# Designed miniproteins, single chains, continued (5): the designs that were tried, part 99

Each design is a single chain, and the fold is of that chain. pLDDT is the mean over its residues in the fold that is shown.

## One batch from the design tools (miniprotein)

Design m19441
Fold by ESMFold2-Fast:
Structure m19441 (fold): chain A 93 residues (1-93)
Amino acid sequence: SSKEEAEELKKLADTGFATAPETGRWLAEKMGIKDEEKIKEYQKEMLETFKAIVLSLADILLKNGKLTEEQAEEVKKYIEEKLEEKLKEIEAE
């Protein structure tokens, strides 16, 4: 099965989610935004952006027979759970 590809997508999501808050802060700073609540909005936007990237990659692999439907669903569930955790971390700061 395409277990290796599913695990690689999960690692890519983990990397993106680890860097997303700092990327969002950088983006806000470049726009002159100093309000912490608005900075958090851009941090959340970057998390959603990385989610969209990894889900798109999963869909491409699924369409090309490199993932099973079950593996694609597992990756999507993993990403959604990790996104929820990261969003809670941002709100707690």
Scores: mean pLDDT 87

Design m19442
Fold by ESMFold2-Fast:
Structure m19442 (fold): chain A 83 residues (1-83)
Amino acid sequence: MEEIEKKAVELFRKLLEEKGKEYFSKEELKQIAKKVADELGLDKSVIIETIDEIIEQEGKERYSKKEALGIFSKAVREALKRM
């Protein structure tokens, strides 16, 4: 569990950095999360559901790299619990 979580978060971070942006929309965050989920065989439906729940609670339209990484890390943990 821990190893796949680290690998997922590292890949997500790399993809965020490749965008060269400080802030990401909820759509961009979900798009990048789907790419990582597909690459690593994670349940993308659980990941997207968890991201949507966090976004709804935050009520924000833009997320920093740090915020996006935190949201994705929580979503990956949730997906791994259901494996």
Scores: mean pLDDT 81

Design m19443
Fold by ESMFold2-Fast:
Structure m19443 (fold): chain A 68 residues (1-68)
Amino acid sequence: SEEEEIFKRYDEMEKLKVEKEKAGEKLSKEELKEYLEAHREKHILVNGMNEKEIENAKKEIEKVLKEE
């Protein structure tokens, strides 16, 4: 299901982050964007999102995209 795919993507991104940290590496800009989007989709699925949470999620993604 779509829900199962969202949870799977979240788990895969969490694993990637842990592996990168274990190797002393940082997520790339693209990987970090994917990580944040996966977390957002899981949050929407589990808790829903209010207007403030949607706004905050947009700002966080924009911040990541602007970082070198």
Scores: mean pLDDT 74

Design m19444
Fold by ESMFold2-Fast:
Structure m19444 (fold): chain A 57 residues (1-57)
Amino acid sequence: SMAEYARELARKAGLPDEVAEAIARNAQVLEPYGVTRELVESMVRVAKNALASPLPA
């Protein structure tokens, strides 16, 4: 499922469990609307960047 894919991808990216669950939950909610693997990858990347450093610009 997309939720399981999202959770695994987030964990492999080194995101905290709380963030991984949030991404997986969003993928689950969006699944009926045609969530793609690319969208899941984007969600993980955005979360990783947000946690790595604040982006003041």
Scores: mean pLDDT 78

Design m19445
Fold by ESMFold2-Fast:
Structure m19445 (fold): chain A 100 residues (1-100)
Amino acid sequence: MEAARAEYAELAAAVEAERGAEIERIAERFAERFPGVVTPEAARNALIHALAELARRGEDTFAAAAERILRELAENPEASAEEREAAEELARILREAERE
């Protein structure tokens, strides 16, 4: 348990150190579009977590994060229209960030 938490904390810190400013800008932009759904802080923390988990698999790109979001959306038939719109917009923002 403790070793896994330490490993995650190290990956999360590395993601934040390398991409923190980009993640913060993405999170703020996303939260501005969906203020009733997410705060900038919650969006930032969720993106850091997703990238840290992807880093464990050697896939710590914004493009990989976008693919994961769209895959989870496709696998969730119960997703609301607002959740689908939010996931698609976040995936679009992440793909644009990877191209820059």
Scores: mean pLDDT 72

Design m19446
Fold by ESMFold2-Fast:
Structure m19446 (fold): chain A 78 residues (1-78)
Amino acid sequence: DVEALKEAVREVLLSFPGVTEEQADRIATAAVLAYLMGSVDRAAETVRRYAKENLGLSDEQADALAEAVRKAIEEHLA
């Protein structure tokens, strides 16, 4: 269920400090689309890039956010 996956990713994003509801919705939509069109690696890369380019996060923070999204996707597919 694509909507359930998007909600799971959105909730993970909202758990990070400084991520707004609007940002979480946009990132979750982009990440889920990247996953469906490619892979979980593509979804993680999409999140990492957004975090660095739009949220100004460090490499370590962007990697942590991307890894959390990757785990959320993998857990809901198991």
Scores: mean pLDDT 82

Design m19447
Fold by ESMFold2-Fast:
Structure m19447 (fold): chain A 87 residues (1-87)
Amino acid sequence: AAADLIAQGRALLDQGRYDDAIALYQQARDLAARVRDTPEGQRLLGEALGGLSDVYAKQGDLEKAREYAILSTSEYLRMIGDEIDRE
């Protein structure tokens, strides 16, 4: 599941295994994107994109880190908007 891949990616990131962490976060992103029309898919997509931002920042690739941070924030803002409308 995408959530399991995100957890594994975080563990690899904490171990300094950046390329392996990127691969797992990219897989999680692709899985979450398939169900992006659901609240769970939006949240998991935001988390996977945030993980990619974190790993690129640790590698010193600040340009990619920034791009993924913007994408992650956009997914969270979309999720918050959907939640407010359900009031």
Scores: mean pLDDT 82

Design m19448
Fold by ESMFold2-Fast:
Structure m19448 (fold): chain A 79 residues (1-79)
Amino acid sequence: KPLLKEEYVKVPISRIESLSPEFQQAFRNLLDGLVDQGVITEEERKRILEEIERRSPFIRVPKTLARGLDIILRHQERR
């Protein structure tokens, strides 16, 4: 359990799959940063990556990651 109790939300896999390769790397970097900051555990990061690899319809992610994904997606759309 993370030191600070993080709220989790469900994100459709289609939102993650809509990211370009460059922005998918930014998303992975964001996941790594959340582990380093103690927002999520390494086990949770691994679970999220495994669910993405399996193409689960919805991925449970910390709200902070969902907000970061929204920012990345908006940046991609505003090119």
Scores: mean pLDDT 77

Design m19449
Fold by ESMFold2-Fast:
Structure m19449 (fold): chain A 79 residues (1-79)
Amino acid sequence: MKEKNSKTIREGTVAILDMIIKSLEEQGKFEAAKEIKKLKEETRARLDEAASKGDLEEAVKIAQEAIKEAMEIYKKAMK
């Protein structure tokens, strides 16, 4: 059960970031999309580490921080 929850957080977070990347690329915001791609790779590594420690609370915090950063990049690019 613990592994399934960690996998769900990881896959859900990556899916949200991929949707934001696709939206930015479709709007020609390639530099912002590149920033979120880097954030996605860093977030995956952090989530994998949290999963290895069984720290579900840390995994949730990492996911929330990544989504917040991605939304800030998105808002800046759309101005």
Scores: mean pLDDT 81

Design m19450
Fold by ESMFold2-Fast:
Structure m19450 (fold): chain A 73 residues (1-73)
Amino acid sequence: NAPFEAEAVVTAPDGRTFRLRLVAGPTRAELSVEDLETGESASAVYDVPGSVARAAFEEFLAGLRARGYRVEV
């Protein structure tokens, strides 16, 4: 199976815009965050199944919405 990929563009209450990207395989997932204004990026790798990574990503986006971020998927 192809790795699962998901992307969201999020805008913080201060107007800063970020691209979130999840790339998930069967045993490993990588989440990256890119500041679209500066080009600065950070990433983290998790040794979890893609289904777990997907659920966590969806929960994270819901948390951002609750904190006043605008989320576009």
Scores: mean pLDDT 80

Design m19451
Fold by ESMFold2-Fast:
Structure m19451 (fold): chain A 110 residues (1-110)
Amino acid sequence: ADAAIDRVAEIVRELGRKAVEEIVNLTPEQARQKLEDAEAEILARVDKENPDLTPEQRAVVERFVRLLAESLLELKEKYKDFPKETIKNIALRLVDLGVERLRAKLRAVL
């Protein structure tokens, strides 16, 4: 149902954007740990609020969240010489665009 996909997208966007705000000021080691914690929190909330997701949809969410965390770490390292505000804005846009891709993929698996 559209409502379940929209709720998954809301959870990933909310917690993904929160993780971006937190990691911008962290060391690489701290950022990695924070993103691992954020991945676990996102998946726990998705499972709790969307128990009717198919195994295929759940696997798409898990894979997406892992790739998003990896991409955020790579982005932070690649743009480390840029102003923090610029890095944050690029990372927030990556989360927003990624979530729209996730929504499209979850609809395709229905």
Scores: mean pLDDT 85

Design m19452
Fold by ESMFold2-Fast:
Structure m19452 (fold): chain A 84 residues (1-84)
Amino acid sequence: AEEYAEEAYRGAVAAGEGDAAGDAAGLAGGAIAAIGAAFHGSLTKEGAEGAARGAERGAEEARRLGGELGAKAAEEAARMAREM
């Protein structure tokens, strides 16, 4: 989940060009982390923590790129993953 979220986030950054790249990257990272958490209903505590860390890294990168909405979405996904 963590690796998956970061790979999707990097893909979004690489595909995104121009001013929207930060928002796209943050949204992709947050969405993948949230989907990962939901799809992995059998996630171990370790898996959930990994997903949360991936989402937190996605949020930090989104903020660096100016994607505030994406960063907030990723932070919420990380919080939810830890509660699993």
Scores: mean pLDDT 58

Design m19453
Fold by ESMFold2-Fast:
Structure m19453 (fold): chain A 79 residues (1-79)
Amino acid sequence: GKELLEEHRKLREEIEKLIEELKDNPEVQKIVEEMEAFEREQVRRAIEEGVTEESALEMLKETTEFLKKVLEKLKEIKK
């Protein structure tokens, strides 16, 4: 739904701000690599399995949950 897209957008914006703020931290670089790996896997699934409205929604939910965990890790590094 629209609410999930908004949540994803806000998570992305907050994560990008924290990554820029903490860019000199090597643990943050590892998190960025994990994000890139997650995105590659989502693209691979979309190519191999195809995308339906249902699969797109599930992928968005999985991405949103992953980004929440990334945000939590970045906030802990900032402390």
Scores: mean pLDDT 80

Design m19454
Fold by ESMFold2-Fast:
Structure m19454 (fold): chain A 87 residues (1-87)
Amino acid sequence: EAAEALAAADAMEAKAAAHPDPVLSKVGQLLARAAKEVVRLLAEGREEEAKEKALEAVEEAAKLLVEAGKMSEEEAEEAVREVREAL
């Protein structure tokens, strides 16, 4: 159910906000917000827009992790590639 998925994403956003690492907190919040938008788009039958939003969120999260030194550019490229292949 979309309502249950949205509630789960809200819970994830709250957990991310409480994360002791400020970069992981920001990334977690970004991904949780993107998940809520993806769920809404899928509920509306907007599958292509949902896929685009999911990919954009992963690309932004990877960029933030690389900028913070938490992830290599190679690891970021691999994560984005895996999401793109899954879509």
Scores: mean pLDDT 80

Design m19455
Fold by ESMFold2-Fast:
Structure m19455 (fold): chain A 70 residues (1-70)
Amino acid sequence: MFASGIARLAYEQGLLTPEEAKNPDLAAVKLAEALGFDVDREKVLSGEQELPPEVQRALARAIEAGRIPR
């Protein structure tokens, strides 16, 4: 059982299927896109790139709010 605040919020907002919610990197990318950030999804999912600190901070704020703040 995988529980992360990012994956849970993305699933509750309808951004993820149950299978996608098992991948925390995909959950983070989809939340970042929903917040208006342009990220290279394929490179993040392959592990070639990390999400920028600004994006990570925005995801943390969304979790704290319990919703996407857009």
Scores: mean pLDDT 68

Design m19456
Fold by ESMFold2-Fast:
Structure m19456 (fold): chain A 109 residues (1-109)
Amino acid sequence: MSSTDVEEAEKKLREAGASDSVIELFRAAVNKDKDKILEIIKKDPSAVEEFNRLAKELGLLKPVEEPVFVDRRTQPEAFAKLLLERKGRLLFDENGNLIGVEVSSEADA
């Protein structure tokens, strides 16, 4: 049943005037295929901005379930603990520098 939601989301993107690069980027994001995402970004950098804009407008971006952002600078102890426990998603800036960790609100019961 989840596949129907993905097909509906793709149709909404096309109806909103999304380019083929944006549709390919959406498919790669759904499949969590980092290599394809990077290939599309290198081929058409504008597709990332267009995808992010349309996905936000259409509500297609998964709300990260109340993510707790732990900033390396302001919360160094909590950041180190999360790294040691290998919990959460590492966040990087545009230059590839690690800025923090994003964790689900349910990481601690």
Scores: mean pLDDT 62

Design m19457
Fold by ESMFold2-Fast:
Structure m19457 (fold): chain A 83 residues (1-83)
Amino acid sequence: SREEVLALFLLLVEAGEIDFIEKYSDGIPLEQARRDLELTRRRLEELLEWFRRNKAPQSWIDRVEENLERVERQEKKLDEQQS
């Protein structure tokens, strides 16, 4: 459906934001990077709930879960930078 296409587009946008933070984290204030990752996590969790409720293809669910793991890894890297 058109709603599914929009949801996939939003998933790609969030993935792009994660890519940007991963590549350019040194140029972003630490607190801003943490806040942006937290917002991205929440959006991905909402998208995952929407995909599950609407029985989206498993490949789309897997992509959201993969991006959530990427957010978790980046959050841990930022946490280590404060140690």
Scores: mean pLDDT 76

Design m19458
Fold by ESMFold2-Fast:
Structure m19458 (fold): chain A 94 residues (1-94)
Amino acid sequence: SKEELLKKIEEIIELIDEMLKEEDLAKRRSLFNEIGRLLGEIEPYLPGDVAARLLELMSEAAEALDREDLEKFKEVAREIKRVLEEVKRMIEEE
């Protein structure tokens, strides 16, 4: 399932990019919820510190969405993407 894990990480990164470009709040919330669902699917396969960090960042992003703080939301979403890109790199570097 290494290839399947990588594919799921890539799908999440693509959804984050869509979410960062989305101007409609309802669609943004829908994309955010889908990202959270997919992160939950890969959580058991991630190092515990990485999983905990992603959970913390998702919580921060949810708070920013609730406050309609678009700048903070995008900042946190980019950090989630960065963490996932680092995880992807670690998995690809055999």
Scores: mean pLDDT 87

Design m19459
Fold by ESMFold2-Fast:
Structure m19459 (fold): chain A 90 residues (1-90)
Amino acid sequence: KLEEQFKELDEGIKESLEENPEKKAGLANILAISAIRLLTDYKNVELAKYLLEQAKKLLEEDDGKDPETLEAAKKEIEKAEELLKKIEEE
């Protein structure tokens, strides 16, 4: 079931990038915000970790055409990582 969720996310990311390859930073920002929501509202650590990993990958692959969105995505990723660390430390 968890592997099925990961596959659906991979396919969704691939489809989004095939339609809008230039929007990697924007997609990374959305995924990071979603990971934060999963950690705060739903306590779904495993799915949040996967979304965060995908967001970080998209951020590294971004071509830098939208530096404002790239910076926003970095901040959301840092926030998600801080929340995840606090949850894992109990």
Scores: mean pLDDT 75

Design m19460
Fold by ESMFold2-Fast:
Structure m19460 (fold): chain A 76 residues (1-76)
Amino acid sequence: AAPAPTPEELEALRFVYDLILSDPELQAALREFAERNPDASEAETLRAIREIMLERFGEGVREAVEVVEAFALRRF
């Protein structure tokens, strides 16, 4: 595959980002995780985002969140 980000990865990133920005309860849950886990790794933070979003929105967001997690872990 080409080294550039795929349109699917960019779409998933935008979708997840828009959900975080539009949902105050999701923002609060992410802030609480960060405050309790100041030394969390990138991988641990991404897993927490996935679990929180799945709990909040259910299975409908799984594909997008997993694409974002895989992309971020590939980048770092």
Scores: mean pLDDT 77

Design m19461
Fold by ESMFold2-Fast:
Parts: C-alpha cells; structure tokens; sequence
Structure m19461 (fold): chain A 97 residues (1-97)
C-alpha cells in the first residue's frame, strides 16, 4: 500500500489534512441529503470498522493507533473512488493552505 510507506509525521499531517478537508467538503447522498465528507467517513468507520466518530478530530489523533489511521486513509480513498496516491496528492494541496 502507498500509505504504508508514510513516516509517522507524514501520516499525522495527512490525517490532519483529511479532517480539515472533510469538514469543509460537502457530499450529496442518494436520497439528496447533504452532509460533510467527514460525517460520511465517520459513519462508515463506525459502522464497518468499529472506530467511534468522536475519534475523527485533530485532538483525538494522539489516541489513534497507526493501524487505525491507515484504515481511515484507506476508507477515505475508497469512498472518494481514488487511489491512495491520488488521495495523498489531494491532502498535500489542503495542507499547503
């Protein structure tokens, strides 16, 4: 996996960027409901992986295991329909702002 090659510092930066971008990005569900991408991701992680929504915050990152962080990034790439490399390129753009 491309994300498995990230250092702990790169992983933390990617997670912070994902949370920031996810809060600012609106997604439309099949029923026409609009929610943030972070809310969608949090719901998928809780339902499919048992990761609580309360953990999807910058402050909670300090409590995340590396495996949980990698699971979040993989889930995000799958939800967006992009490769792990494309996700990291998007998050690098967010982190530069």
Amino acid sequence: SYIDKLSDEELEKAMEALIKWGEETEVTLADGTKISFLDLLGSVLEHNFGIPKSAASVEALKKWSKEQQLTVLRAASLLLGVSEEELLELLETVAEK
Scores: mean pLDDT 73

Design m19462
Fold by ESMFold2-Fast:
Structure m19462 (fold): chain A 88 residues (1-88)
Amino acid sequence: SEKERQEKFLSEAVRRVESTPPADLLDTLRSLLKEAERENMDPVLIDTLKLLIDALEAGRQITREQIVRALLSVAETLGLDVDRIRAA
């Protein structure tokens, strides 16, 4: 289903962000944005990734935890299983 596809992508995105060193977060988010666009993921996810990338490029000190929270907020907005995504 579409919800399962979005949930799987967000679960993988959260895992990748959580395992990414702070110096590499921008590259990880850019990679995730390219994958999200290629796979035609929800516009809410794409826009959120763009906002996070813009903030990091502007030199804002955004933590991994804040990025994960933003991705989980996307999951909540899309009506996905946030607890399952968080556990991944």
Scores: mean pLDDT 87

Design m19463
Fold by ESMFold2-Fast:
Structure m19463 (fold): chain A 99 residues (1-99)
Amino acid sequence: MELEGYVLLSLAHDLLARATNPKAKELMRKAIEAAENGDFDKAVKYLAQAAVEAGVTPEELRALLDEIVKMASPELQDEVRAAADRVFKKLEEEIKKLK
């Protein structure tokens, strides 16, 4: 799995575990399915929709991504950080389109 796919799946599962809104949960599951199929652009769009639906801010998404980076092995942290930064930029752009 690409590191970008790893970051997207980790973020989607974390958000799904924290979600209480049924529509947000459905969108997060769709994001997981898209990421598992290698459709990362579709996964980002579903995650952005889920974040808006659940009231998750870009700042909260950044904090969750930072947590994912910290949980990576030391030798992979720089690569996971780069992947997390790419995912965050794409998510922020898609969220701005929805607000």
Scores: mean pLDDT 82

Design m19464
Fold by ESMFold2-Fast:
Structure m19464 (fold): chain A 90 residues (1-90)
Amino acid sequence: MEVYREGAREAEENLEEFRAHLEALLEQARAQARAALAAGDAEAVARLRETLRQAIRELEGLLAATENPELKAVLEESIEALEELLEELE
Protein backbone atom coordinates (compact mmCIF):
# COMPACT_ATOMS: atom_id res chain seq x y z
CA MET A 1 0.00 0.00 0.00
CA GLU A 2 2.81 2.48 0.81
CA VAL A 3 4.37 2.10 -2.67
CA TYR A 4 1.01 2.79 -4.35
CA ARG A 5 0.28 5.78 -2.09
CA GLU A 6 3.67 7.32 -2.95
CA GLY A 7 3.10 6.64 -6.65
CA ALA A 8 -0.39 8.15 -6.50
CA ARG A 9 0.96 11.26 -4.74
CA GLU A 10 3.64 11.77 -7.42
CA ALA A 11 1.06 11.27 -10.20
CA GLU A 12 -1.31 13.73 -8.47
CA GLU A 13 1.49 16.35 -8.30
CA ASN A 14 2.49 15.78 -11.95
CA LEU A 15 -0.86 14.84 -13.46
CA GLU A 16 -0.26 16.13 -17.01
CA GLU A 17 3.18 14.46 -17.25
CA PHE A 18 1.68 11.23 -15.86
CA ARG A 19 -1.19 11.39 -18.39
CA ALA A 20 1.28 11.95 -21.25
CA HIS A 21 3.39 9.02 -20.02
CA LEU A 22 0.34 6.71 -19.92
CA GLU A 23 -0.71 7.84 -23.42
CA ALA A 24 2.81 7.06 -24.71
CA LEU A 25 2.74 3.63 -23.03
CA LEU A 26 -0.65 2.86 -24.60
CA GLU A 27 0.60 3.86 -28.06
CA GLN A 28 3.72 1.70 -27.60
CA ALA A 29 1.65 -1.27 -26.35
CA ARG A 30 -0.71 -0.99 -29.35
CA ALA A 31 2.26 -0.84 -31.75
CA GLN A 32 3.83 -3.90 -30.08
CA ALA A 33 0.50 -5.77 -30.29
CA ARG A 34 0.14 -5.00 -34.00
CA ALA A 35 3.74 -6.07 -34.71
CA ALA A 36 3.46 -9.34 -32.73
CA LEU A 37 0.12 -10.27 -34.33
CA ALA A 38 1.37 -9.40 -37.84
CA ALA A 39 4.49 -11.56 -37.28
CA GLY A 40 2.44 -14.46 -35.87
CA ASP A 41 4.78 -14.43 -32.86
CA ALA A 42 2.80 -16.37 -30.24
CA GLU A 43 5.57 -15.96 -27.64
CA ALA A 44 5.65 -12.17 -28.12
CA VAL A 45 1.84 -12.06 -27.83
CA ALA A 46 1.97 -14.14 -24.61
CA ARG A 47 4.68 -11.87 -23.12
CA LEU A 48 2.69 -8.75 -24.06
CA ARG A 49 -0.48 -10.20 -22.46
CA GLU A 50 1.44 -10.76 -19.21
CA THR A 51 2.93 -7.24 -19.39
CA LEU A 52 -0.55 -5.76 -19.91
CA ARG A 53 -1.99 -7.76 -16.97
CA GLN A 54 0.83 -6.48 -14.75
CA ALA A 55 0.29 -2.88 -15.94
CA ILE A 56 -3.46 -3.11 -15.22
CA ARG A 57 -2.66 -4.45 -11.72
CA GLU A 58 -0.27 -1.55 -11.04
CA LEU A 59 -2.79 1.05 -12.26
CA GLU A 60 -5.55 -0.55 -10.15
CA GLY A 61 -3.24 -0.20 -7.13
CA LEU A 62 -2.77 3.51 -7.88
CA LEU A 63 -6.54 3.91 -8.37
CA ALA A 64 -7.21 2.37 -4.93
CA ALA A 65 -4.58 4.66 -3.33
CA THR A 66 -5.74 8.02 -4.75
CA GLU A 67 -8.60 10.33 -3.77
CA ASN A 68 -7.87 12.81 -6.58
CA PRO A 69 -10.84 12.72 -9.03
CA GLU A 70 -8.74 13.81 -12.03
CA LEU A 71 -6.15 11.09 -11.42
CA LYS A 72 -8.98 8.55 -10.92
CA ALA A 73 -10.40 9.50 -14.33
CA VAL A 74 -6.98 9.15 -16.02
CA LEU A 75 -6.36 5.77 -14.36
CA GLU A 76 -9.87 4.44 -15.18
CA GLU A 77 -9.48 5.48 -18.83
CA SER A 78 -6.01 3.88 -19.06
CA ILE A 79 -7.14 0.64 -17.36
CA GLU A 80 -10.09 0.41 -19.80
CA ALA A 81 -7.80 0.93 -22.82
CA LEU A 82 -5.34 -1.71 -21.58
CA GLU A 83 -8.19 -4.18 -20.87
CA GLU A 84 -9.52 -3.64 -24.42
CA LEU A 85 -6.05 -4.31 -25.87
CA LEU A 86 -5.68 -7.42 -23.68
CA GLU A 87 -9.05 -8.77 -24.94
CA GLU A 88 -7.88 -8.26 -28.55
CA LEU A 89 -4.82 -10.45 -27.79
CA GLU A 90 -6.80 -13.27 -26.09
Scores: mean pLDDT 82

Design m19465
Fold by ESMFold2-Fast:
Structure m19465 (fold): chain A 97 residues (1-97)
Amino acid sequence: KEYKELYEKAETLLNELYAQEIARALGFPDADARIERTAQELIEVLKKAAEISKDKYPEYAKELEGLRKQIEADPRNVDAAEEAVNLLKKIYEEEKK
């Protein structure tokens, strides 16, 4: 199902953001560029998730768009990324029913 695929991709990207923040703390020179790229991929996942959710889950779609805007404003906002992945998991669990 599409929601499962989006959730699994978002979870993978979140784990990459955690790894890249560790690399940044260790002084790796391209860590900021990698964070930016991973955040951009997550933004695209959240845009697609909001679009497919807008009719059946309009409140969740709005929340996903809010979290996407937070990540666009700050690619290092891992709290917003984590909340977005948790929301995608919640939508996926609702779709299983």
Scores: mean pLDDT 87

Design m19466
Fold by ESMFold2-Fast:
Structure m19466 (fold): chain A 63 residues (1-63)
Amino acid sequence: ALTREELERWDLEQLRQLVRDQQLHLPDSAAETLLAATDGDRYLVAGLLLQELRERTGQPPPA
């Protein structure tokens, strides 16, 4: 298991990379909420990010 410091830095770096790759924009508070809710689990973070985006944008299902 990672320490809180490692989780925060690791998760933020991964989030930035993911946002850049997907060309997405996140609110500042979302990153902190994701860290708290998922304990820094990468798969859970990714899932919550995708769900929040879909709910916000009302994106249609993929073809």
Scores: mean pLDDT 57

Design m19467
Fold by ESMFold2-Fast:
Structure m19467 (fold): chain A 106 residues (1-106)
Amino acid sequence: KKEELLKKVDELIERIRKEGRVTPEDLAQLWEILKEVMKLGPKGIAVALRFIGLLYDLALRLGKPFSSDPEEVARMIAEAPPDLQREFLEGVLRILEDIKELIEES
């Protein structure tokens, strides 16, 4: 269970770094990971809320309504200026690193 979740996180980190972007498939997989991480208690919930905050910031800076749908979020990222795209990608990678650390501690 723990080893399987860590493998998924590592695979997602490597894929995002290699691609230099976050795809709808990456966002869908991140949501699946967050659902499992939330079961680890308050620290997992805090990480999920941080990701939601990242999505709110993206929507606000683009003047668009909030969305958690992977396809909609990916379209928003594609429409964003390069600096915002980079900031979002860095934020997602940081969240994945924090998830990895949290799973190792559990």
Scores: mean pLDDT 85

Design m19468
Fold by ESMFold2-Fast:
Structure m19468 (fold): chain A 66 residues (1-66)
Amino acid sequence: MPLKVYVDIEDKEKALEYARKLAEELQKNNPNFLVLSVEVIDKKTGEVLARAGADINLIVERIKKA
């Protein structure tokens, strides 16, 4: 189930980096969980800026192959 994180970031690339880092940390802290997913949301607008899973390689590969 995705976790929602509210940020005040004007740059979409920074939001993606933040989502990736959080997903990776969540996976490390919960090694018995298959996949953790994180949604980074603009605090002001509520718009979803980025999504990442703890298995970032799988997410990145799926985007590249799509």
Scores: mean pLDDT 62

Design m19469
Fold by ESMFold2-Fast:
Structure m19469 (fold): chain A 70 residues (1-70)
Amino acid sequence: MSELSSKISAAGILGSIGDHERAEELLREAAEKAIKENNIDMLKEIKDFAKKMGLEELAKEIEEKIKKLE
């Protein structure tokens, strides 16, 4: 959980300095790990973060994964 939270925070920082590619990569890594851990709450948080950053494709992908886990 701490490791996932750190990746989300790092993605936010990278996005704020214009490194959207690395920010998306970190969010994808966080989502993949949350899926493996069956952590639906974390997936919802990552999805919301992706939406706030304008990563609509990633947000949709995470939403579909959440539906499969619920």
Scores: mean pLDDT 77

Design m19470
Fold by ESMFold2-Fast:
Structure m19470 (fold): chain A 59 residues (1-59)
Amino acid sequence: MELTVQKDLTGSVKKLTGLKKGEVYTEEEIKERVKAKGLSDVAAEVAVHDLLEAGLVKE
């Protein structure tokens, strides 16, 4: 699944994921970015869900 970043990220989300507005990432790429910061697979799943819920990324 390809996800397009809808808005410039700020605060903790920007620090955790490093995603840029207008860029396209797969769900797996976002999870790998979160895991690269030392978080678990579960935390990576939650981060993707939160980004979708907040409308910060869309398919």
Scores: mean pLDDT 80

Design m19471
Fold by ESMFold2-Fast:
Structure m19471 (fold): chain A 97 residues (1-97)
Amino acid sequence: DPAQRKLLELALELLEERADFYREAGLVKEAVDLYLKAAELAEKLGDLEKAQEYREKAREVKENMKESGDRLTPEQQEMMREFQKRGPEVQEKLRNL
């Protein structure tokens, strides 16, 4: 289903954006978890190359980055709230397909 595939691709993009955001914030554990979720979703889409790329990003973040952020700043928290609003909407649409 092209519509279902498009929604999954949008969900994948949102997961990657959130993972990149946490990585830039120095929240290593949250970034790793989101990259692994993105890899799992990419596998469900049949994009094994993209799944491998996300798993490699998760490993690189885990091995090469020091946990430098203990929490998000107020501006970062606001941006995260926007990501949370977008993610649930995509997930809800996927459940209704």
Scores: mean pLDDT 73

Design m19472
Fold by ESMFold2-Fast:
Order: sequence, then structure tokens, then C-alpha cells
Structure m19472 (fold): chain A 83 residues (1-83)
Amino acid sequence: NQQNQQIAQQIAQLASQIPISQIPTVISQIQSQAHFSDDDIAKIQAAMVLASNGYLDTAIDILSTLSIQTLQQVLSIIQSFLS
């Protein structure tokens, strides 16, 4: 799905701008603001760590397995964190 790929790429690019030391804080905000499954949280965390370390393609591949609704919520939370 092209829309999933576009949102996944936006998330990965934003996550690459977040210092790895701040990623646990972002994950905590995602967990507090949205009722995601443990599997989805694990994928989001793995993708953010990968993106922060410059592995954007792998991060995008992982994120692209998530639903469009999950990706939209994650994007919104990350954008708010970076504001």
C-alpha cells in the first residue's frame, strides 16, 4: 500500500532526527496516548532505534507491516514530540 509506505517513510525520517537516548521517552508517550498491542509497540520501538542509527530502509520495512491507523497515530505523536 503506497499510503502505508509514505507514512512509514515520514515516521522513519522523523525518528532519525531523535537522539537514541530520547527514544525510550517517545515510546512511553506512544504507550500512554494509544492502546497499541505489545507486538505493535515492539515493532515501533525496533523501527525507531533502527532509524535513529541510520537504518531507514529496514525501519520503513518494519513500519510498513503496521495498519494505516496505527501509523497515523504514531506519526501524530512523534510530530507532537518534535514540536
Scores: mean pLDDT 85

Design m19473
Fold by ESMFold2-Fast:
Formats: structure tokens, sequence, C-alpha cells
Structure m19473 (fold): chain A 97 residues (1-97)
């Protein structure tokens, strides 16, 4: 079992995305997490457009940057796809004991 000091969960709901578009949006989020210093632990993309990304972070400050970067990247990529009419992103940060 891989344990990290902090876990970040990014959850996105999309309207108007197909499976390929949802995966493209998820990939943008993953790249943003990695660029912000996070370790991606899992990625789940489900029709009709649900994305769940779980990432590990060394501290809460890095976790906050990861969440913000992923949210911005997801929203930006969704805005570039004309069929996507709505995107809702939520971020949960948990300190592990």
Amino acid sequence: ADSYPVTVVIYAKLEGANDEEAKEIADAGVKAIEAAGGTVLSVEVTSPGEIKIVAGAPDVETARRIGDAATDAIKKKAAEIPSVTKVDVSVGITENP
C-alpha cells in the first residue's frame, strides 16, 4: 500500500463530453498535477463524463497547488471543446496520519 503525507482527490463532472473528450480533459488534469509536484495514484473516467483523479502530495501546500492546477487545466481544456457545455470540479485534500 502506497501512503503519502497528503492525498488530493479531484472530481469533475462534464456535460456534452464523449469518452474521448473526457479522457483528453482527464489527461490535462494529470499533466497539471505532475507539473505541480504531485504523484498521480489513480485516474478513472466514466461515461457520460465523470473524472476522478487521486494524487499524493508531500505536504498540504503542494496539495493545494495540485488541486488549483488540476482545476484550472480541466476547466481550460473543457472550454476548448465546443460540445462541452458544463464542467464542475471539486477538490478534496486529506492529511494522512
Scores: mean pLDDT 83

Design m19474
Fold by ESMFold2-Fast:
Structure m19474 (fold): chain A 74 residues (1-74)
Amino acid sequence: SMEEEAREKIEELLKEMEEIKKKIDEAIQNGDFETAKKLDEEALKKELELITELLNQGFSLEEIVRLIEEVRKE
């Protein structure tokens, strides 16, 4: 279903976001604020791209938020 496909994409995004967060934390600890900023911008871009894709598929913003929260609890 479209909801199952959306959940899979959200799961992959959340996994990527956790890896990016670890890299941001490491960059900050090393004083590499330029790398931290670039990683933060990449993370935001990925999030906005997925939200835009799901909106284009007919999901409402409320449904997208609900799906993200449900996936985070799994």
Scores: mean pLDDT 86

